# Ledger of designs, part 100: designed miniproteins, single chains, continued (2)

Each design is a single chain, and the fold is of that chain. pLDDT is the mean over its residues in the fold that is shown.

## One batch from the design tools (miniprotein)

Design m7319
Fold by ESMFold2-Fast:
Structure m7319 (fold): chain A 84 residues (1-84)
Amino acid sequence: DSEVSRKEFLNTLEEIEKRAKKLAEELAQQYDPVYGRATGYAIAIDSSKAEEFLAGLQDPAKRPELKKIGEEARNFLEDLKKAA
């Protein structure tokens, strides 16, 4: 049971990371290499806030906050992979 749960958890992490990288690259190309990439990671961790994060990309005053959120999301994924 614990081995099955671990495999499911790792598969979920792999899917989230794959989605994060795809979104990060797409938004980096479409909007901005730094803020777009960070927003892609933020959306991958919390897709329910996707519209809020995308709206933030249109506001230069919100971009530093999005970069921080995106960097924290990337670090969170790396920490989860190390813990697994």
Scores: mean pLDDT 78

Design m7320
Fold by ESMFold2-Fast:
Formats: C-alpha cells, structure tokens, sequence
Structure m7320 (fold): chain A 104 residues (1-104)
C-alpha cells in the first residue's frame, strides 16, 4: 500500500471511531459520513495532535517496510469496538479515554 492511501485509510478509521464512540453513530452511518469528507475535513475533525500521531505511526510502519501494518492495527482496534461497547458504560469510557490520549 502507498503511504498516501494508508494515511487516508487511517484518517477514515479514526474519524469513524470518534463518531461511533462519542456521537453514538452506527458503523454504517459513520462509514457514510466519513466517505463524504475530504482528507482536510477528516484532519480538522480529528485535530492536529491525533493527525501527528497518525503520521508518526505511518513513519514507524514505513521503517519496518509496511505502511499496511499501521492500517491493519487500526482495523483490529475498529473491529473490537462492538465488544468494548457491549461491556456497557465502562467499555465506552475506556474507548473515550483512548481517543482522548491520542489528542495529548
């Protein structure tokens, strides 16, 4: 995967996570919303700290020869969200804390 494609996919995955965890959108609603946004709009939604962490993660993945590794890791996290949310308020709180940590 090219770096630019991996970066776009990471922006989309983390934007979907924000919508699902913080705004209570379904995965289908989050996917439809994110698909309508430009990379610049996704960056604005996530904020500069989260974008910087995405770029640092891509830099690390490229050093090991696979930008795809960063995307695969983010997808694994995204796919675990239904199970975390099923744990009730504690699971949602833990996901919110994770997303907050990305902004620091």
Amino acid sequence: MEREKARRELLRIFARLELIVRQGLTPDEADAFVASLSDEELEAMLGPATVARIDATLDAAERIGSPEAAVQGARLLYESVPEAMAQGPEGRRDLEAFLDALRR
Scores: mean pLDDT 80

Design m7321
Fold by ESMFold2-Fast:
Structure m7321 (fold): chain A 64 residues (1-64)
Amino acid sequence: DPRLSPLEARIAVLLGKGPRSTRELARELGVSQGTVSRNLKRLEKLGKVKKLKDGRYQLDPNAG
């Protein structure tokens, strides 16, 4: 997706495999939880991801 940064694209790929917490994404991507959280908030505003009630994130089923 040309609208996503390389890090945001990698987050989307990982979430495509299943819901993940900010900590899990930070560990898998080798970045801080703060960096992941900021990028997840941007992806949420773009309608690409949704925060679950348990605090994990998932790809929005209607993300285009």
Scores: mean pLDDT 78

Design m7322
Fold by ESMFold2-Fast:
Structure m7322 (fold): chain A 58 residues (1-58)
Amino acid sequence: GKLAVALKDYTAVLPNELSVKKGDRLEILKRVNDDWVKAKSLETGEVGYVPASAVEEL
């Protein structure tokens, strides 16, 4: 996947979502649509969906 960083805090609302904190390092596994990406947290190893607006691809 592509390396990315969290631009803002996001708290998961659904069980398949990923919680992130601003500055967390991520790997983008899949672009789902314009609003959501599937990512792996490089900080925790957890995988889930996060808003595309909350991440910046490096």
Scores: mean pLDDT 86

Design m7323
Fold by ESMFold2-Fast:
Structure m7323 (fold): chain A 81 residues (1-81)
Amino acid sequence: MSNEEKAVKLGKELGKTLKEAEEAIKKGDIDTARKLIEEAKRILDEILSLDIPESVKLVAKHHGEKAIKELEEKLKEQEEK
C-alpha cells in the first residue's frame, strides 16, 4: 500500500518536473532544463526501485523514458539555435 502511494506521489512529481523542464527549454534556460531532466531521471529511477507490480514499473519506464527522450531532443534543438 505505502509503496503504491509513493509511486503515485512520485509520478505526479515526475510529471511536474517534466513540465518545468519543457518550460525551461521554451525560455532558453538550458542549465535549468538540464537539471530538471536529471531530476526527472532520478524520480523515474526511484519509482522503478519501489516494490510495486512489474506491470506498473514497465508502464512507468516506457512513458517516463519517452517523455525524457523527447525533452532531451528539444534541449539539443535549443542548444543548436
Scores: mean pLDDT 81

Design m7324
Fold by ESMFold2-Fast:
Structure m7324 (fold): chain A 55 residues (1-55)
Amino acid sequence: SMGERWRAARDRRGLSQRQVADAVGVSQGTVSAWERGEITPSPDTERRLRVALGL
């Protein structure tokens, strides 16, 4: 799933969920929910997420 891909990219960069959350401007719970596939980010938020993850 896309969430699993984001988690793998985060792990490869050595980032915590909190660090990704701070970079994207969301809560850590939101990053966790994205990685679990419970919610999907908006296109604009996903663009910031991809930048933070080096994608």
Scores: mean pLDDT 85

Design m7325
Fold by ESMFold2-Fast:
Structure m7325 (fold): chain A 157 residues (1-157)
Amino acid sequence: LEELEKKIKELEKKDPFSPEVAEALKNLGNEYKKQGKLDKALPLYEEALTILTGRLGEDHPETLEALKNLGELYKEQGKLDLALKLYKEVLEKLKKTLGEDHPETVEALKNLGELYKEQGDLKKAKELYEEVLEKLKKTLGEDHPLTKEAEELLKKL
């Protein structure tokens, strides 16, 4: 922790809005997350996201990854409505930048379906897992391991 906090302070003196500051903040946030200190991880992920959005733009892969990590952190805090907002935003941006059948877009649909299942919205979870299964059948075929995994997710609703 102390070495990561020192590294952040050394990077901030050079350029406080550099992607290297955002990455060092994410790494410190990850170490607080591993310790269950979610309230200490949260401001570090929000600051890292602010830097990445301001430097790289909202649709940049590293900004979308920071949004995913913040969504996961809200999920682990039980803040499911905030997690759902961020996962939807990531999904819309991935559909726009990579297309609907892209592996990362299909993964974001699966993660959004898992989050609706955890919220108890089994209807929306089912609709999303049916969309995931259709896309995986189309892109990888019926016999593919990920297609069979998506069929097993639907049977467990």
Scores: mean pLDDT 98

Design m7326
Fold by ESMFold2-Fast:
Structure m7326 (fold): chain A 76 residues (1-76)
Amino acid sequence: MEEKLKKYLIEELGLSEEVADKLLEIAKLAGLSEEELIEAGEIIKNLMNSTKYPKEEKEKELKEILDYILEQIKEL
């Protein structure tokens, strides 16, 4: 299941492998459903497609945000 979701996030939504891995870990720890994870991935995809910042800068900021969320969940 998780491997198929990771493939979907990377191939269908265009997320990087690192972002997909962090999002899957967050979903697993937070108890998110497959539907909720896909919805979160779509939101991230739409954010990444915004023209406000360069793609590379958006990837770095996104990874920092996901790392922060993951650390907060692990401390619960």
Scores: mean pLDDT 74

Design m7327
Fold by ESMFold2-Fast:
Structure m7327 (fold): chain A 74 residues (1-74)
Amino acid sequence: HMEITKEAVKTALVVALLRAGLSREQAEKIADDFLAGKSLEEIRNELLKLGVSEEQADRIVRTAELAKKILEKA
């Protein structure tokens, strides 16, 4: 079920972004941008603009990369 997998990925990304100090609104926007097909480089740049550290941004991008591989299998 592709729809359930996308929802699970969005939830995981939002949780990771909230832990990085983003608001729910910011976290949901970035997760939606990722699911809409924004590149990992664009997502990383958005995180840096919002004040996320390079180390945290790299960890979030790594999580998104793994999530993309899961979506490609579904």
Scores: mean pLDDT 78

Design m7328
Fold by ESMFold2-Fast:
Structure m7328 (fold): chain A 71 residues (1-71)
Amino acid sequence: SVAERVARRLVDRYDVDGDGYLTREELIAALQELGLSREEAEAIVKKYDKDGDGKLTREEAEAALIEALNR
């Protein structure tokens, strides 16, 4: 889908280390690029960062971005 393609491109852009992880702040920035407020972005990130370790896998980050795109 378009949402999956956009989410994958955003993860690729914000995964600056190329290690398949995004920091919480990188994912917040990606969500804000989609037009979400910081408060909305933080709520989505908290939902997908189950371990609270400040890092999200590529799969978790893509799922969060797809949720935002399907609003």
Scores: mean pLDDT 78

Design m7329
Fold by ESMFold2-Fast:
Structure m7329 (fold): chain A 63 residues (1-63)
Amino acid sequence: GSGETELHRAAREGDLERVRELIAQGADVNAKNKEGETPLDLAGRAGHVDIVRELIAAGADLF
Protein backbone atom coordinates (compact mmCIF):
# COMPACT_ATOMS: atom_id res chain seq x y z
CA GLY A 1 0.00 0.00 0.00
CA SER A 2 0.89 3.70 0.02
CA GLY A 3 1.75 3.65 3.74
CA GLU A 4 -1.72 4.99 4.60
CA THR A 5 -3.08 4.52 8.12
CA GLU A 6 -6.80 4.13 8.87
CA LEU A 7 -6.76 7.77 10.00
CA HIS A 8 -5.47 8.90 6.56
CA ARG A 9 -8.33 7.02 4.91
CA ALA A 10 -11.03 8.30 7.30
CA ALA A 11 -9.78 11.89 6.89
CA ARG A 12 -9.76 11.60 3.07
CA GLU A 13 -13.24 10.00 2.99
CA GLY A 14 -14.83 12.53 5.38
CA ASP A 15 -15.71 9.94 8.04
CA LEU A 16 -15.83 12.21 11.09
CA GLU A 17 -17.08 9.50 13.49
CA ARG A 18 -14.24 7.15 12.46
CA VAL A 19 -11.69 10.00 12.82
CA ARG A 20 -12.91 10.63 16.38
CA GLU A 21 -12.83 6.90 17.21
CA LEU A 22 -9.26 6.51 15.90
CA ILE A 23 -8.04 9.59 17.81
CA ALA A 24 -9.64 8.19 21.00
CA GLN A 25 -7.79 4.90 20.37
CA GLY A 26 -4.42 6.73 20.24
CA ALA A 27 -3.90 6.98 16.48
CA ASP A 28 -0.86 9.05 15.43
CA VAL A 29 -2.48 12.21 14.00
CA ASN A 30 0.91 13.24 12.51
CA ALA A 31 1.62 9.96 10.66
CA LYS A 32 2.87 10.47 7.09
CA ASN A 33 2.01 8.30 4.10
CA LYS A 34 4.58 7.46 1.38
CA GLU A 35 3.86 10.85 -0.26
CA GLY A 36 4.71 12.65 3.02
CA GLU A 37 1.06 13.62 3.60
CA THR A 38 -0.60 13.71 7.04
CA PRO A 39 -4.32 13.09 7.73
CA LEU A 40 -4.64 16.89 8.08
CA ASP A 41 -3.25 17.37 4.53
CA LEU A 42 -5.79 14.90 3.11
CA ALA A 43 -8.77 16.36 5.02
CA GLY A 44 -7.81 19.92 4.01
CA ARG A 45 -7.42 19.02 0.32
CA ALA A 46 -10.82 17.28 0.36
CA GLY A 47 -12.49 20.27 2.07
CA HIS A 48 -13.55 18.37 5.22
CA VAL A 49 -13.39 21.44 7.51
CA ASP A 50 -14.93 19.59 10.49
CA ILE A 51 -12.23 16.88 10.31
CA VAL A 52 -9.51 19.56 9.91
CA ARG A 53 -10.73 21.15 13.18
CA GLU A 54 -10.86 17.76 14.95
CA LEU A 55 -7.28 16.90 13.90
CA ILE A 56 -5.96 20.32 14.97
CA ALA A 57 -7.73 19.94 18.36
CA ALA A 58 -6.05 16.50 18.71
CA GLY A 59 -2.55 18.00 18.20
CA ALA A 60 -1.96 17.83 14.43
CA ASP A 61 1.18 19.73 13.34
CA LEU A 62 0.49 22.67 11.01
CA PHE A 63 4.13 23.03 9.83
Scores: mean pLDDT 85

Design m7330
Fold by ESMFold2-Fast:
Structure m7330 (fold): chain A 62 residues (1-62)
Amino acid sequence: GKILAEAVRDFTATSADELSFKKGDRLLVEERLDDSWWRATSLETGETGIVPVGYLSVTEIE
């Protein structure tokens, strides 16, 4: 299933593989890589990248 999440903090990417986002941005989780990093697509920009799980609140699980 897919996970819908909301950013609870701002995050600035430090590498090309990471996705920057702002608090309140909505993200669709595409793949759970490990306990700390997931691959997600920003619903605000359509960009995809790796995001820190600790910056997200899960809002919906499919």
Scores: mean pLDDT 81

Design m7331
Fold by ESMFold2-Fast:
Structure m7331 (fold): chain A 68 residues (1-68)
Amino acid sequence: DSGKLSELERKILKLLVEAQRPLSAREIAEALGVSQSTVSRHLKKLEEKGFVERLADGRYAINWEAQR
């Protein structure tokens, strides 16, 4: 489902908002207690949906332009 966020995707977004900085997939995986591969898959889905952007250094940030 391209429109609906999973529980993990919601947790990723909340973590990024609370951190107020870009996070790598590894940092998110460590914080949430899930595998980095699982987090990377969900980050790619969030990027596709427009909720996050991938930065040049490979970290992810909230896409505030798309959320406004």
Scores: mean pLDDT 79

Design m7333
Fold by ESMFold2-Fast:
Structure m7333 (fold): chain A 106 residues (1-106)
Amino acid sequence: SLNEELLEAARNGDAEKVKELLEKGADVNAKDPDTGLTPLQLAILFGHDEVVKVLLEHGADPSLLKLSRYDLANFKNADGKTPLEIALEKGDYELAALFLNLQSLE
């Protein structure tokens, strides 16, 4: 779906793809069904400043800017699982490594 492509583009830092998908009607506040993370949260976690800017310009919730990367990494979904736990279950070792690094810092 457009929303799934938006979440992936935000994670990868592809600001041009993010713009294209939003213009096509992707939900700027879409949530990953497994993690509950939004495109803005993924862009913040992976440090993609240009994607953060694009998402905010398209109506992403700016209250998320008040959350640290640590707070985002410890967010629990409806099943009580953190993004790290979900990333490990899905075999997403890049995302899992990012969250492990954030937890070791904080």
Scores: mean pLDDT 75

Design m7334
Fold by ESMFold2-Fast:
Structure m7334 (fold): chain A 74 residues (1-74)
Amino acid sequence: LKTELIYNLGKYYYKQGKYDEAIKYFTLAAEMAKPTDPQLAAEAYRLAGEASRKKGDVETAEKYFQKADELEKA
């Protein structure tokens, strides 16, 4: 429940073009979801990667996409 609220805050900031805030809340949601909901954690990392790409930070984006892929594989 609280994890979903943090995830939705990330989506809110992403829609506003506030990518630093979006990354902050997506990564927080991913870490909170990771032990119980790896699928939600993967989605949150993927969106953190997309927000990083929007900032032009390709290196950070690739790291988040890799974290998402690792969670989806197992």
Scores: mean pLDDT 84

Design m7335
Fold by ESMFold2-Fast:
Structure m7335 (fold): chain A 155 residues (1-155)
Amino acid sequence: LGQELLRAAAAGDLERVRELLAAGADVNATLGPTNITPLHLAAAAGHLEIVELLLKAGADVNAKDSLYGNTPLHLAARAGHLEIVELLLKAGADVNAKDVYGNTPLHLAARAGHLEIVELLLKAGADKNAKNDKGLTPLDLAKERGNEELVKVLE
């Protein structure tokens, strides 16, 4: 069940996710020692309806993978999935969670160039002055990318 839930969540198979949860699959099942959950996979892949279903089923919104310390919010913000970022924040995602490199979701959105996600994270209380382990802020990452619109929002 749990390994099938991880596969169905990654694949975007909403009906299979529903069946597996109804069959008593652990919503917080992990991919071996990586601590990757169904919510990490659905959030990274952009499967909005699966993210909604997993959160309703009691998925841990702040679960960290053991590879990089990413939360589902880090993965959605990096990938540019605006509606999933909105949903995770409404579900109580830690907007200032740090990965193993000290990056917040705001660092990953700024580096990726996702303006609307940067604006949403700032509105949700993201620390724009947070430094990662390289001493870089989200603003520094936006400048390195040459994105003048992101620089203006992060100033």
Scores: mean pLDDT 95

Design m7336
Fold by ESMFold2-Fast:
Structure m7336 (fold): chain A 65 residues (1-65)
Amino acid sequence: NPLFRVGDLVRAVEDYEARSPEELSLRKGELVRVLEVLDDEWLLVQSLATGRTGLVPTRYLERAE
């Protein structure tokens, strides 16, 4: 059972710095919506603050709801 699902509201537990153009940088506490679950290690998310989308490692995220 995946930890996250499409449509989940999740929060960054730590700052994440994007390592490629396909990844999204996040600040600790930033809220994002899960758009796609690629695998157990990576999510495609959209920032609620900026509307930007990108890949983020699941280890940097927790469920907010």
Scores: mean pLDDT 84

Design m7337
Fold by ESMFold2-Fast:
Structure m7337 (fold): chain A 66 residues (1-66)
Amino acid sequence: MAREKLQEALDLVREVLKEGVSKEDTYKIGKLLNELRAALAAGDQERVDEIYSRLKKLIEEVKKKK
């Protein structure tokens, strides 16, 4: 289950990055992905859900800017 959220997050990130994202937004996305991986390694499901939600919102905002 937690691994599935990481895969979904990676798929969303790949999709948005292919369209060309600013260095600032790329950095923010990368930071959230690293935090998501750390939460998964720690087994912190609540933190995984929180970071995944933040990442989805950031990707939606990045797409909206175009």
Scores: mean pLDDT 77

Design m7338
Fold by ESMFold2-Fast:
Structure m7338 (fold): chain A 98 residues (1-98)
Amino acid sequence: KEKIVLVIPVKNNPDEAKDVIKTFAENEPKEYDTYLVLVDDGSKDKTVEVAKKTIEELGIEDKVYVIEVENKGKEYAAKEGEKFAKKKFPDATIIVLG
């Protein structure tokens, strides 16, 4: 199966992080091996904690990666997530949302 990595930045929004992870889990295409890289753009609230808890509750720790970056805006976060995805999954198709 072809590998697809979705890169999605989030910031200061635990509900968005939770929704993104749940939507990813619910929409797994059978044609692809899908992975999510959730990039935290320097959140100061419980965004990262909620994301990690949601991943654990859904049992998808092997499919979702949470990376934390400096608060330099959505574009910077997306680029750092893309770099991570390319290094971790060199043969994957990478889709950056944000």
Scores: mean pLDDT 83

Design m7339
Fold by ESMFold2-Fast:
Structure m7339 (fold): chain A 84 residues (1-84)
Amino acid sequence: ADGRTPLHDAAAAGDVARVRELLAAGADVNAVDKEGRTPLHLALDLLKDPDPAVRARAQETIRVLIAAGADPSVGVEQLRKFAE
């Protein structure tokens, strides 16, 4: 296992309903995988998708994660630009 949680997978998919469900079940919003990435990191990567519908789901997923206490400073340093 690479330290990836169900919340990582839901965030990577832009599945807002599943993200909300997992957070309500007590999922660690700041869980770090073996690559030093949080669920927020995976949702931010989804913003690079050429499909505007995928990017819209990514934006809502990011909003839900931040509202649940996601810290963009946890994990890889490249997210610092988004956190400003």
Scores: mean pLDDT 76

Design m7340
Fold by ESMFold2-Fast:
Structure m7340 (fold): chain A 73 residues (1-73)
Amino acid sequence: SKAEELFKKFDTDGDGTIDAAELRAYFESLGVRLTDAQVADIIALADRDGDGTIDFEEFKELLKRMGYGEDFE
């Protein structure tokens, strides 16, 4: 799925989670510089269990909440 393809672009070390550093690196590759506050806000929106990382299920829910769910089936 497009969600799996996008998740793999964020998950650069293949551990099955996206941390703050990977999130920043991906957006920087798109020419977007995120602040500490912006990274924390994105993680807080996705991270329901408070572990400070985004797993694939949380990532799919984030995309759905942002209105991208149909584009990433």
Scores: mean pLDDT 70

Design m7341
Fold by ESMFold2-Fast:
Structure m7341 (fold): chain A 82 residues (1-82)
Amino acid sequence: SPLLEAARAGDVEKVKELIDAGADVNAQDPETGLTALHAAMAAGNEKVAILLAQYGADLTAVDKNGRTAGDLAREAGARFTP
């Protein structure tokens, strides 16, 4: 999804534009089950993760492997620990 791609890229402006245009902040990729929050946290894009949380991103959503965005943040490098 465009929102997932923008979140993975760390494009804060594009994430905001897509949500303001009506993108579902909690939309899951049909192949992977990833949300934009999963992609942002896996990539270490802290500013995007904070923005998504402010727009109501579901912190409990799991991908196809049963991992939350928090699980992916821990795998990515411990600097995003809760």
Scores: mean pLDDT 78

Design m7342
Fold by ESMFold2-Fast:
Structure m7342 (fold): chain A 56 residues (1-56)
Amino acid sequence: GGLRRIINYTVKEGDTIEGISKKYGTPKETIMKRNNIKDPNNIKPGQVLNIPVYTR
């Protein structure tokens, strides 16, 4: 299996969960569940998200 790492990403104005998901290759649902986000539109600039990234 690949090495798992967690990146702390600071949300910027205009960011979306979908955009962050595509940037890191992590499924949107995985990001939401890990950060206890119920509504993907309820993220705010300056919020820090834990994004699990897998290396091969």
Scores: mean pLDDT 77

Design m7343
Fold by ESMFold2-Fast:
Structure m7343 (fold): chain A 71 residues (1-71)
Amino acid sequence: EALEKLREALRYAKEGNIEQAVDLLSEALNIRDHPLITLAHILLVIGLKYNQPEEAAKLAIPVLERAIEEL
């Protein structure tokens, strides 16, 4: 279920485990297309690429919370 994967991704993002959050968002996107899931995934991937995972998490967490509310 995409919603359970989003909740788990949100938890990992809040814990600072950004790689695990990215993996779970990739799995969620394979189950359900949603623009907010795509946006959160892109933000976290960019954060890892530029070694700014904490900043990326701060931006992605509100987006993930909104995605969960809309599902």
Scores: mean pLDDT 84

Design m7344
Fold by ESMFold2-Fast:
Structure m7344 (fold): chain A 79 residues (1-79)
Amino acid sequence: MADENGVTPLHEAARAGDLERVRELLAAGADVNASTSDTGKITVDSLVGTPLHLAQLAGHREIVDLLLENGANPDVRIP
């Protein structure tokens, strides 16, 4: 239910490790490459909030694989 700065249910499901929810959202046409709208205002790290980034950070390999199969961009900003 995070609904700020472009955060989608897909971000939430990917971070939580909810594989069923990720599959449902992708089947419904969710934007696999959705990112937070305020990347320049994030004060923590150079990494930005995409569903793929959140799944990688949380260690959910099955979700990472599913996102990549659906066209997720594995592009990374350097540290």
Scores: mean pLDDT 65

Design m7345
Fold by ESMFold2-Fast:
Structure m7345 (fold): chain A 63 residues (1-63)
Amino acid sequence: MFRVGDIVRALKDYKATGPVELSFKKGDLLRVLEVLGDDRVLAQLLATGEEGVIPTSYVEVVE
């Protein structure tokens, strides 16, 4: 489903629950840096350059 280099868009707001996770807002664009499993990726928020782990269920790949 997800691969390194994909641009994804946030479907809803997410609040980080731990120090390695990234918070984001609905509509934010992120780049996938690493696929950690079916449910988690390491991503970079394009607007800020911040990096962290995010749940895949909160984002969709944009073309």
Scores: mean pLDDT 82

Design m7346
Fold by ESMFold2-Fast:
Structure m7346 (fold): chain A 72 residues (1-72)
Amino acid sequence: GEGVADSLYNIGDILKSKGKYETAEYLYKAAKYLKAGDYDKAVEYAQKAKELLPDSQSVTAGLRAVQAVKRS
């Protein structure tokens, strides 16, 4: 999921600019594992980001995109 990893980095950068450092770190880890082909770890870290910001549409979209790559 090359485009999905880039999207996770972009969402993480935006969250970091807003002071959401822990959520950004989890999205960066999700992107890292996605690029490495470790889809289970990518989903795990995207879920951790969602737990920190449950009402974030961007984080929710990121998690769904990672889950879609794992199902492919």
Scores: mean pLDDT 85

Design m7347
Fold by ESMFold2-Fast:
Structure m7347 (fold): chain A 66 residues (1-66)
Amino acid sequence: MAQEYIDKALESLDKKDYETAIENLRKAAELAGAPQSLVDAGIKAIKDGDFKTAKVIAQTLRDKYV
């Protein structure tokens, strides 16, 4: 279920495991049919160290597509 991957992505962000967070965000988006642009924005935020924006994007993915 896409929700479980979003939960894992958020947990991984809190643990500072950014590679796992990116992987789970990609899987959640694929299962939910979310736009690639939203996934790309989330990954960019993680790489830029903007974890607040990354969490908002993960929550948006959950709320609009899951």
Scores: mean pLDDT 80

Design m7348
Fold by ESMFold2-Fast:
Structure m7348 (fold): chain A 60 residues (1-60)
Amino acid sequence: APGLAVATRDVEAKSPEDLSLRAGDVLEILEEVDDETVLARSLTTGKTGLVPKSALVRVS
């Protein structure tokens, strides 16, 4: 389901489709791709890409 999340740690993009994150970045979750990965847009940078779910905490 779409919603807001905050990055809990720094994440380095390993491929062009991945999104780089810094701890504290706010993201809009656009789509759940699978159990481990979401498609998200960073509200901090405006970039869109794939993000590991383990790096995010969902905002209620």
Scores: mean pLDDT 80

Design m7349
Fold by ESMFold2-Fast:
Structure m7349 (fold): chain A 59 residues (1-59)
Amino acid sequence: MELYRATRDYEALLPTELTLKKGELVEVLREVNENWWLGRSLVTGEEGYIPKSVLEKVE
């Protein structure tokens, strides 16, 4: 499982995007392009597109 954490709050602009709060854990399901990933929130269970720049890998 590719586990990441939101480094800041992110508000979805489209219904296909995922809204995140800082510190929220996200499972990355796939890389869509260089700037966007498809992920699932481990808090809400919702799936959506996320800017890569708002996530950091959990070690």
Scores: mean pLDDT 82

Design m7350
Fold by ESMFold2-Fast:
Structure m7350 (fold): chain A 64 residues (1-64)
Amino acid sequence: GDPSRLYYRATRDYEAKTPEDLSFKKGDILELLDIVNETKVLARSLTTGKEGLVPITYLEPVEL
């Protein structure tokens, strides 16, 4: 991985609430793309390649 990239692990499953949201499973690794606000980040799933908004409280930082 690129050391300028930040990665997070999903701590639980999440189902998208809007078309802009990303669905994921517990244990999925997500790349942080942008911080949207205090509760939401834009991320890309390394499992599916899809991008979307995710609640930050569902994520834990991972060193890769």
Scores: mean pLDDT 80

Design m7351
Fold by ESMFold2-Fast:
Structure m7351 (fold): chain A 69 residues (1-69)
Amino acid sequence: ASLLAAFSAFDKDKDGYITVEEVVYALSQNKKKPTEEQIAEAQQMISEADIDKDGRISVEEFTIVAKKL
């Protein structure tokens, strides 16, 4: 329901960043290996939120993109 709760669910290492791998893992809950489509979806989500183009989303970037959408 909240953006912060969603961010915390993806941020497994609690380092304040979400990676493509963490999003892919969350999308592939039913299988250990994600599908090619799930990987593409994760990359698109990261690309939209990754303002700095560093391949990771910070909580600040996640919040800013969510406000824009």
Scores: mean pLDDT 61

Design m7352
Fold by ESMFold2-Fast:
Structure m7352 (fold): chain A 62 residues (1-62)
Amino acid sequence: SAAQERARRVLEIRRRMEEKGLSVRELAEKAGMSPGTVSAIFNGRRLPSEEELERLERAVEE
């Protein structure tokens, strides 16, 4: 499902963030997003848009 695919992408972003030693704040700054928004996405309180997922994926890859 689309929800499972989005959840998988969020988990992969978190895994790469941890691998690189990035904080939520640092990832948010690189993605041009607020730390609160990224935290809400990571905690499942907010469903990310495709644009937000693409920003986070780019930010974690450098």
Scores: mean pLDDT 85

Design m7353
Fold by ESMFold2-Fast:
Structure m7353 (fold): chain A 112 residues (1-112)
Amino acid sequence: LSEELLKAAYEGDVERVKELLEQGADISAKDKYGNTPLHIAAENGHLDVVKVLVEALSATPEGRKLLVERNKAGFTALEIAAFFGHYEVASFLSVYLAKLPDLPEPEPPPVV
């Protein structure tokens, strides 16, 4: 179920993402690189999937923490979208996160 959610986010299948979330798939599921469904959708530029995931995550305090969670490479979904040149996704995330109250500050990247 949760592995199917990660796959649906990778493929950009917005209807499948919605179906899996309704079936109780874990929106905080992580691949071996620490990527959540939001990271994967952002990396692949799937704006519609990003919108669905952001709406679902924004509904709970725990979900809001996942909006700014870093993967094992130290990237948030916003930073991944920008890095891969998906500027529509990056712009959407930037504007959305700026409007959310009480969003936890992401951990600073390690000093290297």
Scores: mean pLDDT 78

Design m7354
Fold by ESMFold2-Fast:
Structure m7354 (fold): chain A 71 residues (1-71)
Amino acid sequence: MFEILRVLAERGPMTPAELAERLSADKSIVSMQLRQLVGRGLVSSEIKDGRRIYSITDAGRAALAAHEAAA
């Protein structure tokens, strides 16, 4: 979950397929986690050129920073 937030924070908006490639993870697992993150307001989604693109929110950046600050 936090790995998705980190990648979006560092590389900008991406599709689930691009995130799965970057994380060496299953696309279906990444898609499920992205839906959960959108539901929590940590990630936003938008349809561009017929594809759903995901972006990190300010809340998502705060959650990532809090996770990284934990010992």
Scores: mean pLDDT 80

